Designed miniproteins, single chains, continued (4). Designs and how they scored, part 53

Each design is a single chain, and the fold is of that chain. pLDDT is the mean over its residues in the fold that is shown.

## One batch from the design tools (miniprotein)

Design m13827
Fold by ESMFold2-Fast:
Structure m13827 (fold): chain A 89 residues (1-89)
Amino acid sequence: STAALYAEMEKNSKTPKAKKLAAMKVFKLNAEKAAAAGKAVSREAVEEALEDLKELGVEVKTKEEEGKLTIEVRDKETGYETKVELLVE
């Protein structure tokens, strides 16, 4: 329900700032769900999600260590930042 709510907010957000904030929150929620399930995510899916965030003006920093990807997303306009850790193939 929370994931669906954030996805709806992203889709219905009219301002760039609101759309950006919703997209970052959806990304965090999806990443945390994958991590909690112990599931590896495809590199292609992660790269597509990160490119979408970059197109919205989100700052993205990544670090990879032996199939574990640490992703930091930060946006100065919204003040939102988060850090997630994913297993990737």
Scores: mean pLDDT 79

Design m13828
Fold by ESMFold2-Fast:
Structure m13828 (fold): chain A 97 residues (1-97)
Amino acid sequence: GAEADALIARLEAAEDPEEIVELLLKLAELAPEMSDEQKEAALDAVEKAIEKFPDNKEVLDAAKKLLLAILKVTTDKRLIDRVSALLLKIIGLEIEN
């Protein structure tokens, strides 16, 4: 719905890791209500957040929660593949730190 679009836009603009965590967790709650287009936009925002804060454990943990929430409610192979790639990237970042 419209709430997911607004939260995704806020996440794309957010520069504070605490705000990013809050927005990622709120989007995870809305994952069952998201369209595939909104899921793709949320995955783009997750990728930017983890690239900006690759060593922030709270951001990485919140990103994983959103990714798992999207994975639970999607059957689209392209979206599943994107979620899997991002989860693997986060695990790699956690191992390096």
Scores: mean pLDDT 87

Design m13829
Fold by ESMFold2-Fast:
Structure m13829 (fold): chain A 71 residues (1-71)
Amino acid sequence: SEIDELEEELERLEREAVRAYVLGDYATFVRHLERMIELLERLLELEEDPERRKQLQAKIAALRGQIARYS
């Protein structure tokens, strides 16, 4: 499903973001976080479960905080 594909892509991007961070490449790190937010916002459009929606919103907020810190 689209949800499963988006979740798999998010997991991949999270691994790549961690890799960039460890290497001190904060520009690439921020770029990956921005892409993750795009995918999370798409998941939020498709998600009907209130608990999962709350978790997605929390993840988006956390990533925005990290972008603000490293931008």
Scores: mean pLDDT 90

Design m13830
Fold by ESMFold2-Fast:
Structure m13830 (fold): chain A 70 residues (1-70)
Amino acid sequence: SILDKAKEKMEEILKEVESTDDIMEKTKLMFRWMGEYVEFLLQAEKAGEDTKPIEELYNEAYKKMKELMA
């Protein structure tokens, strides 16, 4: 499902952010993460699926991202 793919992709990006100490690399990964979110959101809308689960997934991942960027 779109949600399963979104979840797996978010987890991959968060793992990459955790694996680097370079603030510039973390920043690049954050921008890629935002791009992936927009793509999954558009895919869900096009498929006529509820976007709320993807928004909830994004918000949860964003909390973790903020901790890793601090």
Scores: mean pLDDT 79

Design m13831
Fold by ESMFold2-Fast:
Parts: C-alpha cells; sequence; structure tokens
Structure m13831 (fold): chain A 85 residues (1-85)
C-alpha cells in the first residue's frame, strides 16, 4: 500500500517539477519536449493507478535532465522501469 502511494506521489511531484521548468524555459524545442513529457507522465500516472488497483506490475517513470557547462537544460529523457508490487 505505501509503495503504491509513494509511486503515485513521485509521479505527481515529477509532473509539478516539469511544469515549473516549462514556465521558466525560453527554448521552443525544450518547451515542446517538456509539454510532451508532461502529457506522457500524466498518461503513465493513470496507467500506474489502474495497474496498482489490479495488483499488476507497475511502470515507474522518472525524467532525466541534461545540462551544459552553464547549467542550461539541453536535453530531456524519460526513463522507465517495470516494478512488481
Amino acid sequence: AQLAANILASLDEQIARLKKRLENTTDPELKKQYEELIKGLEATRAEVEAQIAAGKPVVVSTVREYGDEEGNITGLELVTATVPL
């Protein structure tokens, strides 16, 4: 029960962080990547919630941000793993 709640809370936190990054991003390509990742994570959250309710293995996702030497975000990657509950 706690693991399931923690997975959903982690996804909600990641979505909130990406939305804040999107608001502070001026690069139009990065804005598009953030928007697509946010949509993907929101869809994943719905699937994870359904999988938890069914007692099935869940897909957990995290976003990895890549930066340059000046600290500007230059790329985004969605990393996924399947975890049995």
Scores: mean pLDDT 72

Design m13832
Fold by ESMFold2-Fast:
Structure m13832 (fold): chain A 100 residues (1-100)
Amino acid sequence: SEEVVELVYRIAEAALAEDKEEILRLAREAGFRPFELDLIASLPSAHKAGVFAIELLGARATGRTFSDEEARQRAAELSKLPEEELERLIREFLEARRKE
């Protein structure tokens, strides 16, 4: 939906601004489960928290939900990725917004 797309872009912008607290606020407003919010908060950077929140929103938008184990595994994987890779993914996602 348009609302999900807008929320994803707001999270991406907060991640690039290194504003992890804004990512958590947006996730709470979007109705994320306490368990998912705890995982987002546990991630060591705003870039990692942002990518994880975007992936959770994308799954929900397609009628799919992460199990608690899948969510834990993905958060652990993201924690190990270099920051430069996460920043690149976020920027590529924002560039897709341009549609040109």
Scores: mean pLDDT 81

Design m13833
Fold by ESMFold2-Fast:
Structure m13833 (fold): chain A 72 residues (1-72)
Amino acid sequence: MEKVVEELKEKYGEEAAKAAELQAETAELLAPLSDEQKAEVAERVEARLAEAGEVSVAEAGEIVLEVAREVA
């Protein structure tokens, strides 16, 4: 996981690396959730992203993580 983040920093910059870190943390939070709870996370993420408009990949990742923490 950490090695992949460092490789992404070299090839795609810090934004991609930050997004990968956020995705990994989100995956750990979502792993114990039911399919229904995961669906709720997806629905809330879609609503939050629609409100935020044009955001960076890292910012989108932070929104996903926030919603996952709210449901978990």
Scores: mean pLDDT 71

Design m13834
Fold by ESMFold2-Fast:
Structure m13834 (fold): chain A 67 residues (1-67)
Amino acid sequence: KGPAELIREAAARRGLTAAELGEIAGVSEETVRTILAAPDDLSVEEIAAKAGVSAETVLNLVATLLN
């Protein structure tokens, strides 16, 4: 499963909003919406480039949501 799919599934399961995810990642709500809208076949680095953030930001979202 791709990183965007994992983030969407975990966020939905926890009932987290884009604003709450933005607080977790340290980015704007609009940036989070871009990450959540990313195709499932994109890598962490590709999602990060599309959203204008570091790969670490995307990885931190995945790590936080899966723990």
Scores: mean pLDDT 81

Design m13835
Fold by ESMFold2-Fast:
Structure m13835 (fold): chain A 62 residues (1-62)
Amino acid sequence: MEKEAKAATKGLADVVLSEEGGEELYERLIKAPEAIPLGVEKFEKKYPEVKKKKEEYLKELE
């Protein structure tokens, strides 16, 4: 589980960072946190760049 969850989580982080600002993905992650194999808290702790980019995206929407 851990190795597989890490691979899936890394793939998700790569997609978020490589796509068009990841707008749709950020919205989906907020509404469906269960889609992240390790959970939102652990995912954001492991990939702080994703958390920061998500926070910047949310600020721009305000």
Scores: mean pLDDT 58

Design m13836
Fold by ESMFold2-Fast:
Structure m13836 (fold): chain A 64 residues (1-64)
Amino acid sequence: SEEVWAEVDRLFDAFGKLVRGSKAAEEGKYEEAIKLFREASKDPVVGNLAEKELKIAEERKKAA
Protein backbone atom coordinates (compact mmCIF):
# COMPACT_ATOMS: atom_id res chain seq x y z
CA SER A 1 0.00 0.00 0.00
CA GLU A 2 1.07 3.63 -0.50
CA GLU A 3 0.99 4.09 3.30
CA VAL A 4 3.76 1.48 3.75
CA TRP A 5 6.06 3.18 1.21
CA ALA A 6 5.51 6.60 2.82
CA GLU A 7 6.54 5.10 6.20
CA VAL A 8 9.61 3.46 4.59
CA ASP A 9 10.68 6.77 2.96
CA ARG A 10 10.22 8.61 6.28
CA LEU A 11 12.26 5.97 8.14
CA PHE A 12 15.08 6.03 5.54
CA ASP A 13 15.26 9.84 5.79
CA ALA A 14 15.44 9.67 9.61
CA PHE A 15 18.09 6.91 9.51
CA GLY A 16 20.12 8.87 6.96
CA LYS A 17 20.17 11.87 9.30
CA LEU A 18 21.17 9.64 12.23
CA VAL A 19 24.07 8.13 10.23
CA ARG A 20 25.24 11.54 8.92
CA GLY A 21 24.99 12.97 12.44
CA SER A 22 27.11 10.13 13.85
CA LYS A 23 29.76 10.74 11.16
CA ALA A 24 29.75 14.50 11.83
CA ALA A 25 30.17 13.86 15.58
CA GLU A 26 33.08 11.44 14.91
CA GLU A 27 34.73 14.21 12.82
CA GLY A 28 34.25 16.74 15.67
CA LYS A 29 31.57 18.67 13.74
CA TYR A 30 29.25 18.83 16.75
CA GLU A 31 27.03 21.71 15.54
CA GLU A 32 26.26 19.75 12.34
CA ALA A 33 25.75 16.53 14.34
CA ILE A 34 23.37 18.27 16.80
CA LYS A 35 21.27 19.66 13.92
CA LEU A 36 21.02 16.23 12.24
CA PHE A 37 20.22 14.36 15.50
CA ARG A 38 17.58 16.98 16.38
CA GLU A 39 15.80 16.36 13.06
CA ALA A 40 16.11 12.56 13.43
CA SER A 41 14.70 12.76 17.00
CA LYS A 42 11.31 13.74 15.50
CA ASP A 43 10.93 10.23 14.03
CA PRO A 44 8.86 7.82 16.22
CA VAL A 45 11.05 4.76 15.38
CA VAL A 46 14.60 6.20 15.72
CA GLY A 47 13.74 9.25 17.84
CA ASN A 48 14.81 7.75 21.19
CA LEU A 49 18.21 6.73 19.78
CA ALA A 50 18.64 10.12 18.05
CA GLU A 51 17.75 11.91 21.32
CA LYS A 52 20.47 9.98 23.21
CA GLU A 53 23.02 10.78 20.48
CA LEU A 54 21.94 14.45 20.53
CA LYS A 55 22.60 14.66 24.30
CA ILE A 56 26.06 13.07 23.89
CA ALA A 57 26.95 15.45 21.02
CA GLU A 58 25.83 18.49 23.07
CA GLU A 59 27.98 17.35 26.04
CA ARG A 60 31.01 16.75 23.77
CA LYS A 61 30.61 20.19 22.15
CA LYS A 62 30.52 21.80 25.62
CA ALA A 63 33.70 19.89 26.63
CA ALA A 64 35.56 20.82 23.42
Scores: mean pLDDT 82

Design m13837
Fold by ESMFold2-Fast:
Structure m13837 (fold): chain A 76 residues (1-76)
Amino acid sequence: MESVVQELKELIEEGKPLTPETITFLLENPQKVIDLMKEKFGEEYGQKVGHTINVVKNLMETKKLTPEEIHKLMEK
């Protein structure tokens, strides 16, 4: 849990790529992750995480990417 929250904070603030494990957790527990980010860092972070989840879902639905492929896309 702490590692997921830390990775999302680093993505929002520094643009660091998420691990495939964190991407999988986001897809399985979207509301829980949004709520945790809002609680720890405020409404803006919750909104940014919600946007990230929507982007990941769109990539999986339109391009049929796996979490591992999304991780590579974020790395460039």
Scores: mean pLDDT 80

Design m13838
Fold by ESMFold2-Fast:
Structure m13838 (fold): chain A 91 residues (1-91)
Amino acid sequence: DEEKKKAEYEIEGLRAGAEYAAASPLGPEVRAAVDRYEEGVRLIEEGKGAEGLALMAEARRTLARVRDREPEVMAAAEAVAKQKFEELLAA
């Protein structure tokens, strides 16, 4: 399912961004946003779609602010996510 793979790609990107940001002053903010996003995904899997989507939207707003301030962090995260996605498709 392409939609499910796209969601996995986004989660991998967020994790890579958090790992990269661990060496920067933005580390705590990015980690908190990723944790909130992952919790949202878990709520959707548990059947609490509305609550999960709300948490994911809040996390995305936080990450959008990080991207506006540190576009290189998000670009690095996207590169890692793209590489992992291509590896999954090549398997």
Scores: mean pLDDT 69

Design m13839
Fold by ESMFold2-Fast:
Structure m13839 (fold): chain A 62 residues (1-62)
Amino acid sequence: MEVEVTDEDVRLAEELGFEPGVVIAAKAYLEGVYADKTLEQIAEDVGVSREELEKAIEALKK
């Protein structure tokens, strides 16, 4: 993943109970970085489950 991990992203991941990479992928998805990529494909690219990525995206929307 090309998105840089910041201290804020690490703390947010810990508070939400996710690995930092999952939270960064969810943020990139919401920012439109992945365009028409499916959640499953994004999850495979970052090495996590699609379900975990979906939960992170929903948590970030709150």
Scores: mean pLDDT 71

Design m13840
Fold by ESMFold2-Fast:
Structure m13840 (fold): chain A 70 residues (1-70)
Amino acid sequence: SEEELLEEIETLGEDVLEKLSNPNVSEEMKEQILKDWLEHVEKELSKLSEEAQKKLKELEEKYKKKMLEI
């Protein structure tokens, strides 16, 4: 369902955020992790209704902001 997909994306976003805050992860690896997350979000957009796409974009912006604050 769309709810399950959004929950999965949110869970992955939290995992990415944790990895980006890890001092043992290189800058190059952090950049790759963020890129992979953004590509995953973009891929899932095409599977969702317009309402769910709006929610997904809001989640993407939320996590991008949090990731930049680390």
Scores: mean pLDDT 76

Design m13841
Fold by ESMFold2-Fast:
Structure m13841 (fold): chain A 77 residues (1-77)
Amino acid sequence: STMQSYQQQLQRFFEGLVKMTRYLLELYSEKDVRERVMHIAETALQQMQRSFGLSDAQQQQDLERAKRLIDEVIEEV
């Protein structure tokens, strides 16, 4: 289904986001990493969500989840 395809793509995206955040934390300050990774996440999620025709509420939920994952990785380092 379209939703199943979206959820699979979203899961892979979040895995990549975590790896990217960890890598960037070796090179940049926590603030710079958060700003850079949030910008990347917002752009990537917008492109993905447009192709699946998601509601604004679903888009906001996924963006909030991305923010939580970024903050969790930053707190672990």
Scores: mean pLDDT 81

Design m13842
Fold by ESMFold2-Fast:
Structure m13842 (fold): chain A 104 residues (1-104)
Amino acid sequence: AQQHLEDAADHLRRAFDLAVREGNERLARLVADGLAHTLQALQAYQQGDLQTALRHVQQAIEHARRALELAERENASEELIEAIRRGLEHLEQAAKQLQQQIAQ
């Protein structure tokens, strides 16, 4: 889970920088909210709080999905859309791994 959370944070940080560069403040805010929850999930994971980590990952996924929908609807750059998509994919993998670890 840690590697996927770190990879998600890197992709969402890139997406934030791209959204700011493209002048889309609403998209930048959604990405920033997703990134904030991703970082909170990473911190909770490092503290051994898997349930709190999963809750934050689920919030990050919701924000990333909204960001992806907005980016696609407004025809954002392919680079920005891919950065959000890659971040979302890593968040979904982190959620699956956290769910599996909690079930053990």
Scores: mean pLDDT 89

Design m13843
Fold by ESMFold2-Fast:
Structure m13843 (fold): chain A 118 residues (1-118)
Amino acid sequence: MNEELVKEYEKKVKEFLEEIRKNEPEEVVERVEIFAYSLLNAIKLLLEAHPDTEPEVLRLAFEGSLLILELFLKLAKEGKSTEEINEILGPYVQRLVDALKNQDKEEIEKLIEELKKL
């Protein structure tokens, strides 16, 4: 059920944030946390509008979301501003949200492969 997948994803996000809190400055952690919860809330709103979302599509969307969070952290550690990171990652976030809304499994899989190369 999608509720279990959402809970599992929320747990993975919390674990990711706890891990970066050990090694990164508070400013970096706060920026990643704001971005992470913004993305999670966008997905939750989509699920409220589309309760019949296929679990496999949602699982892939959460995999893509975690990769986007890892890339946000990488770019923040490289000294990029939140504005610069949003210019780089914003198109990928929009593609993920649109693909999830359309239940386009192939587009999400393609996006994940593109994100892994960054």
Scores: mean pLDDT 85

Design m13844
Fold by ESMFold2-Fast:
Structure m13844 (fold): chain A 72 residues (1-72)
Amino acid sequence: MLPSPGLAGLTAGNVRKVVEAVAGEEVARKIGSEVLDKMLNEGWSGTEALKYGLRKAAELGSEGAKEALDLL
């Protein structure tokens, strides 16, 4: 029911794309492997992995990542 507002299909790849849009491709590439590891080896949800990726990008000085975290 109501097919589109959810996080359906939120995977490590989708999390990487969000971080890429916010912090740039190189930052997303560096963080993407950690996000993938958290999701595959620690059982993290896509939402938890996204929060983790955004925190890492913010630590690297991404203002967009800081703003995105404030909205979560």
Scores: mean pLDDT 71

Design m13845
Fold by ESMFold2-Fast:
Structure m13845 (fold): chain A 68 residues (1-68)
Amino acid sequence: APIEVPVVKVPEASEEDSETMTALINHQLKLGVSLEEAAKGLIEAAKKVGEEAEVAARAQAERAKELA
């Protein structure tokens, strides 16, 4: 039978501390961290993984900017 072990290391903590996550996001916004700076960090990280990941990250970042 197909058996899969759930990966609950990072998502589990986030789910338990959902209120803390919301407070952290609000704190980041108050510090002046813009969507643009967050997008730049994402693109740079994706570039290290590979070109396909970079293209996907750029598309998501542009979509977020257009939505904002």
Scores: mean pLDDT 55

Design m13846
Fold by ESMFold2-Fast:
Parts: C-alpha cells; sequence; structure tokens
Structure m13846 (fold): chain A 82 residues (1-82)
C-alpha cells in the first residue's frame, strides 16, 4: 500500500540521514504511525503529510528542512497514487 511505502521511505531517510534534527522529526512521525495502527491508510498518510508540513515550517536547520521537504514531495506522490 501507499502507507507501507511511506513507512519504508521514512525508515530509509532516517537511516541514511546524518542530520539529527531531521532524524528526530522522522522518528516522531514513525512513532505517531505506530501509535495509530488501526487508522485508515489514506487518512494516516494525509496526517503524516500534514505533520511533516508543520515540522518543516517550524524547522530552523536548513539541511534538516531540505531533507524533510524532499521526503514530503515523495509522500505527496504516494498519496496521489493511492
Amino acid sequence: SALEKAIELLKKVYEESENEKAKARIYGALLSLENNPDADPVTALENLIKGLESAIEEETDEKAKETLEKLLEELKKLLEES
């Protein structure tokens, strides 16, 4: 599913990122998903996207922001295909 692809993408970006602020934001998103396992997959993905948009707006680290913005674009593509 699109949500399963989104979770794998989050895990990949988390493992590959050297930026601790980006990692912290991604980890928070993963925890939110794990705490709502019975959520509708499309709704879960929409909430993930909204959460990351808010995180990007609050982020002051430009490298973390770049990583999260790229991740957000990929997640939006997954939602459009769902």
Scores: mean pLDDT 83

Design m13847
Fold by ESMFold2-Fast:
Structure m13847 (fold): chain A 56 residues (1-56)
Amino acid sequence: SQQARINALMARLAQLLNRPVQAVRDAVAQWRSANPSATDSQVVARLQRVIAVVEG
């Protein structure tokens, strides 16, 4: 499911940043609040882009 994919990407980003998953969840929630029409697919794409930037 898209929610399982979002959860996996949030966990991966948290590991890369050496932060608790809750901090990433809070950041995603803030982004969704600013982008209320955003789909789960757009959240996935955003998380993948952030992970790519963090990984180099």
Scores: mean pLDDT 87

Design m13848
Fold by ESMFold2-Fast:
Structure m13848 (fold): chain A 70 residues (1-70)
Amino acid sequence: SADEEKKKEEIFLESKKKIDEILDEIYKLRDEKLASKNPEEKEKLEKQIEEKLKEIDNIKKETENEVEKI
């Protein structure tokens, strides 16, 4: 139905907004990692990037689950 399609579109748009915000954070962390001369700091930044990538994966899975219910 048109109402179901609209709900799916809204879910996808919210998901995209969240993913784009996390991607911006990842780009900033990548820049900080490249600028750093401290190996310990680089390792911590890499772990933060990995956590942010996992957040994106979780958002994608949650989005798929929400769309399936409609």
Scores: mean pLDDT 88

Design m13849
Fold by ESMFold2-Fast:
Structure m13849 (fold): chain A 93 residues (1-93)
Amino acid sequence: SPQEILDETLIRIQRIFVEYMKTQDPEKALKVALFLTQLIEKARELLEQGKSPVEVLEEMIEMLKKYKKENPEFKEVVDEVIKVLEEAIKKLE
């Protein structure tokens, strides 16, 4: 179902960020953790507003693109997560 694809996608991106945080110093790990929290909170807010899974994933991609521009040191992990979200959108369309 669309909800199952969204839920599995949110679990996958959380795992990617957690694995990345294990490879970084504590300060960089904290920055990524705070951004991940904001990203997940925004997804929940949009779902509560009745946004579709595709609309939620598209907004998350925009947040990730902005974060990558402002924090270029995180480009590699952000690009990996964007790819996962884009693949999820293709499965939902």
Scores: mean pLDDT 88

Design m13850
Fold by ESMFold2-Fast:
Structure m13850 (fold): chain A 95 residues (1-95)
Amino acid sequence: MSDEELRRFGEELERRVRDTLLSLGMPEERAEELARVAADVAVGLLLNGSDEETIRTAGKVLRDALVARGVPEEEAQAVADTLVDMTIRKAKELK
């Protein structure tokens, strides 16, 4: 995967997570913070060549970490679901 392709993927994931959180009523600053965290995790998973099981596990770990930090379960699950879905789709395209 090229650095440019990885950067574009991260930017797309960040936008999608941010827009989803904003639609759920999260303040813009917080939505942008969580979107950046999700994009960083997803990019790291792709850089490490992570399989589907590892990606799904990372999503679960992120969801639980966000809930532990006071993010409501619905918003935390939406972040994890978006990360898992987009990262698995991208990983399959790269094979």
Scores: mean pLDDT 85

Design m13851
Fold by ESMFold2-Fast:
Structure m13851 (fold): chain A 65 residues (1-65)
Amino acid sequence: MVEIGDVLRVEGLLGLVAAHEVGIRPGDLVEVVEIVDENRVRLRSLRTGAELIVSKELAEQLPRV
């Protein structure tokens, strides 16, 4: 379960999607800034400030820092 304020490391499938859409790279740190709904969360890059909305299931697969 992810919560607002959780810091996650971008890797795996999210690393590929985030790099393509918003310039977030594998190995970047992202913070959960909003629980959008029961199935989606908003992540913010700590390096760039770029934001993306991903499925909660995908975010929960990322390692917490």
Scores: mean pLDDT 77

Design m13852
Fold by ESMFold2-Fast:
Structure m13852 (fold): chain A 80 residues (1-80)
Amino acid sequence: SKDKKLEIAKQSLEDLLKTAEELVEQSKTASPSQKEDILKQLERMKEEAKKLSEKYDVPKSVQQEVLSKIDEIIQQVKEL
């Protein structure tokens, strides 16, 4: 049961990263207002990833990797 919950959590984190990457692509043609909304979504996704990782005892190294990738994505959108 614990192993199954951890695998589900890892899949959810992968899905979050995929959605975040799709938001980067959308941000390339977005208006300034739309970019602000995308940044707010990315910040919420970062909080969700953190809560999910803590709830399901995802290894600290995996949590840090996912959060770092989201931070890199946020920075990419800000620099557009």
Scores: mean pLDDT 85

Design m13853
Fold by ESMFold2-Fast:
Structure m13853 (fold): chain A 100 residues (1-100)
Amino acid sequence: SKAVEETVKIMEELIKRLEELAKKTGDESIETLVESLKDELKELLEKYEKGEISELEFVERAVLILKIALDKAKENKYEEVAKLVEEALKRLEEILEELK
């Protein structure tokens, strides 16, 4: 699925940018977020490959993952993390609208 492939690319790009930020800042909370996002993306891919979720459900769940991450970043006043997550979330929401 093109939408799933594009969603994976956006999520992987976000994870890479967060890894670079974690390395630059030495912030263990960003490292924890990176690990969480990697695990959640892996679980979504496994469910999709097994036919347990649709293309639409894959993108909807990816959007939810980023919304939760964004809310946590805002609560912790982590502006740089919030900005990166918000940019990725906007791109995923555009993919989701194309699938509806």
Scores: mean pLDDT 88

Design m13854
Fold by ESMFold2-Fast:
Structure m13854 (fold): chain A 102 residues (1-102)
Amino acid sequence: MIKLYAVTVSTDDEEVALELAQRVDELAKEIPGVLGTYVVEKDGVYHVIVLADSEEAAREAERRIRELIAEFPAEDQAKIRIERHEVTDPITLEGAEAMLKS
């Protein structure tokens, strides 16, 4: 069973989201165990998601992202939320077969 960990940084400010996405992608490349950085928008909220293969890599990503956010103006920091969580890989062979049988 593959366990993944994610650090999600969210904001409703598009300009802040674009700067976060760029800078988070750059720092994530320096962390062993980070698999990638993804940006998604849902209901006007932008989510920058860092995916990691271990809890230690996710904790390091969260720590560095929090340091990065501390460099933003105080008004922009108030618009930013950060969360770390465990993710079970939904793309198993069994999960793919279940979707195809629907």
Scores: mean pLDDT 77

Design m13855
Fold by ESMFold2-Fast:
Structure m13855 (fold): chain A 102 residues (1-102)
Amino acid sequence: DELEKKVRDLIRKLGSTATFSNIAKELGVSQSTVSKTVSRLDRRLIEETLRRAKELGDEAGVALAEEARRALEAGDYRKAATLLTAASIRNIGVEIDREWGL
C-alpha cells in the first residue's frame, strides 16, 4: 500500500515530531486516514507477533498479543504499542530459552 509506505517513511523522517496532525498535513490527507493507516500497520505487527507466540507455544505471549489486538480495536494506541512491545520481547526471550534451555 502506497499510503502505508509514505506514512512509515514520514514517521522515520519526523521522529519525535511524528504526530497524526503533522503526518496528515504533509501527506494532504485527514488525521482519520493517518490513524487508520497506522492501525493497519500495527495490526500486521500484532498478527505476526501472535503467530510467533503460537508457534512457540507460549500462552503468556499469546495473551499479550491478543490484548494488544483488543487495545488497537478499542483505539488505545499507546496500550496497544506497549503490549505489542512486551509480547515481542517475550517472544525473543522464549526463543532464546528454548534454543539454550535445558
Scores: mean pLDDT 73

Design m13856
Fold by ESMFold2-Fast:
Structure m13856 (fold): chain A 79 residues (1-79)
Amino acid sequence: SAVDFLIEQARREGMSDEEIEEIRRASPSEEEFKRRLLEEMVKRGVEALVEAVISTLERKGVPFDEAWYERQLAAIEKA
């Protein structure tokens, strides 16, 4: 699933299972969990890799909502 793919990618970027579970516990929905996990990955300076992950999910037939993705990028650019 898209969630499983993002979790695996976060682990490869050096996020611990404890950090991932903390984000999951703080998230009220699966969509919010995906959003927060992606934000944390971008904040760790892996923006180009995050774009590659999104492209892979689209190719797998599980695309991100474009408006959601644009909102996340705009928030990061303003930080």
Scores: mean pLDDT 71

Design m13857
Fold by ESMFold2-Fast:
Structure m13857 (fold): chain A 65 residues (1-65)
Amino acid sequence: SSLFKAIEEKIKKEKDEKVKEKLQALLDTTKESGGEEAAKQGLESGIETEEDEKIKKALEEILKK
């Protein structure tokens, strides 16, 4: 399952605390309420609705893996 691992790796490499916190919240929510499909939908929805360009870019980079 590549999406959980991709989110975790992105969090570890991220230096922007706001981006890191948003990615951690996505990871926690996805682990609690769903699997890979929920992670994919969360990333897609996040990209569509996110106003912060740094967070949006981080979500897009994860989804491309």
Scores: mean pLDDT 75

Design m13858
Fold by ESMFold2-Fast:
Order: sequence, then C-alpha cells, then structure tokens
Structure m13858 (fold): chain A 95 residues (1-95)
Amino acid sequence: MNRRPSPELMEAEAARLEDPRLARALLAFGSDTYKEAMNEAIAKNQSAKTLKERKEITDQALTEHGLGFVNDVPGERLAGAVLRVVAAEIEPRFA
C-alpha cells in the first residue's frame, strides 16, 4: 500500500496542463498527504448514508489536510489528469 504513480509521469502530465493550479492539484493528489486525507475521509464515511454526504466528507478531509487548493480547480479536470497518469502507468504510451 505504498505505491505512488511514477514521479516522472506525474511531472510530465503536470507540464502538459495549461493551468498551473490544476498542475499543482495533480501533484498533490499523488502525495502522502492526500493518502492521509483519504484515510480520514474513509473513517468519517462510516457514519455517512448518502453519496452526497460522502463526497462532502472527502472534500472536507482534503481541506483539513491543507489540500483545500484542490477545490480551486474543477474536479472533472483533475480527475481527467489523474486518469491520464494512471493509464500511462498501466498502459504506457509507446505508440
């Protein structure tokens, strides 16, 4: 459980992003701090009954761990960047 995306792939994707805030959010997503925030969100989610509440808990956990700047970027764009890094690691772009 101590696997991170390749730092080179994370930096390459960040460099491709036009928005420096989105690039910063992507690099934060690959950090240990993000992992800790997600573990806290999972613990708090034990009391949550709805998907909306779970999403709010996750967002608040990120903010409490100093990752609130991730909320300054559209979640869809951050998710797309993360998926590109994960895809490149699983199926490296060699074509």
Scores: mean pLDDT 68

Design m13859
Fold by ESMFold2-Fast:
Structure m13859 (fold): chain A 80 residues (1-80)
Amino acid sequence: SPREEALRREAERVIRRGVEIHQRLLKAGLHEMSDRLIANLVRLETALRQRDLAGLEREIAEGKRLIDEAERELARLAEG
């Protein structure tokens, strides 16, 4: 369906961005945030594999939240 295709594309974008941010978090020593982000990426991949549309919507929203939180923390470290 068009909705399933849109959710799949959005999940793929979140996964790609999440992997990039995860690398930056590891370099910055933000291990707890890195672990939370990786856990979300694993759940996203699982939802994609299982075609769980409700799970995809939830994990996309959580992934975006975690990425925003991570970007704010990385910005704070750059200020110090």
Scores: mean pLDDT 89

Design m13860
Fold by ESMFold2-Fast:
Structure m13860 (fold): chain A 123 residues (1-123)
Amino acid sequence: FDEYVELVLELAERNRDLIGPLREELEAFRQKVEDLSIDPADLAEVLAYLVYRELLERGVPEEVATLGGLIVRRAIELAPTLPETADLDAAEFAVRLLSGKVPLEVFRRALERAVEALRREAA
């Protein structure tokens, strides 16, 4: 899990320029966290929250931690579009991440695809 969190931090820091363009999505995610309105049945939201919380505990700025959480949520949603995870739905990918069974290289590719998708949405 710690290695997954480090990859998320690396990508969030590298993509800080998305914080402004994605302000509405970031505020919506942060609102769910503040209101404790995260759906525990939505594993993408749960994992995004766990990574967000871990980044905050490590002293990462709130805006960067929020971006990291949003990247994780999108990466889980987009996992079925990767050749390596095409046989998995989003929930199965999330369970495998929680179990530490996703190779770091595969998770990096999922995070990179999430960032590219968020950049297209921000444009």
Scores: mean pLDDT 77

Design m13861
Fold by ESMFold2-Fast:
Structure m13861 (fold): chain A 61 residues (1-61)
Amino acid sequence: ESSILKELKKKVKEVEDQLTEEEKKEIEESFKVLETSKDITKEIGAVLRIIGILEDVRLKE
């Protein structure tokens, strides 16, 4: 498991109570891409999606 994947999972767990059901599903789908994809572009896209959701949560208090 990559260090970035581990850190992203930890951050998601810390803010789990602040996530909507839709955001949780998007994060889960993005983690599946990171765990199954061999395409670096898809992996980068998945990481950016997760970060975007986490930052949106941070900005909403």
Scores: mean pLDDT 77

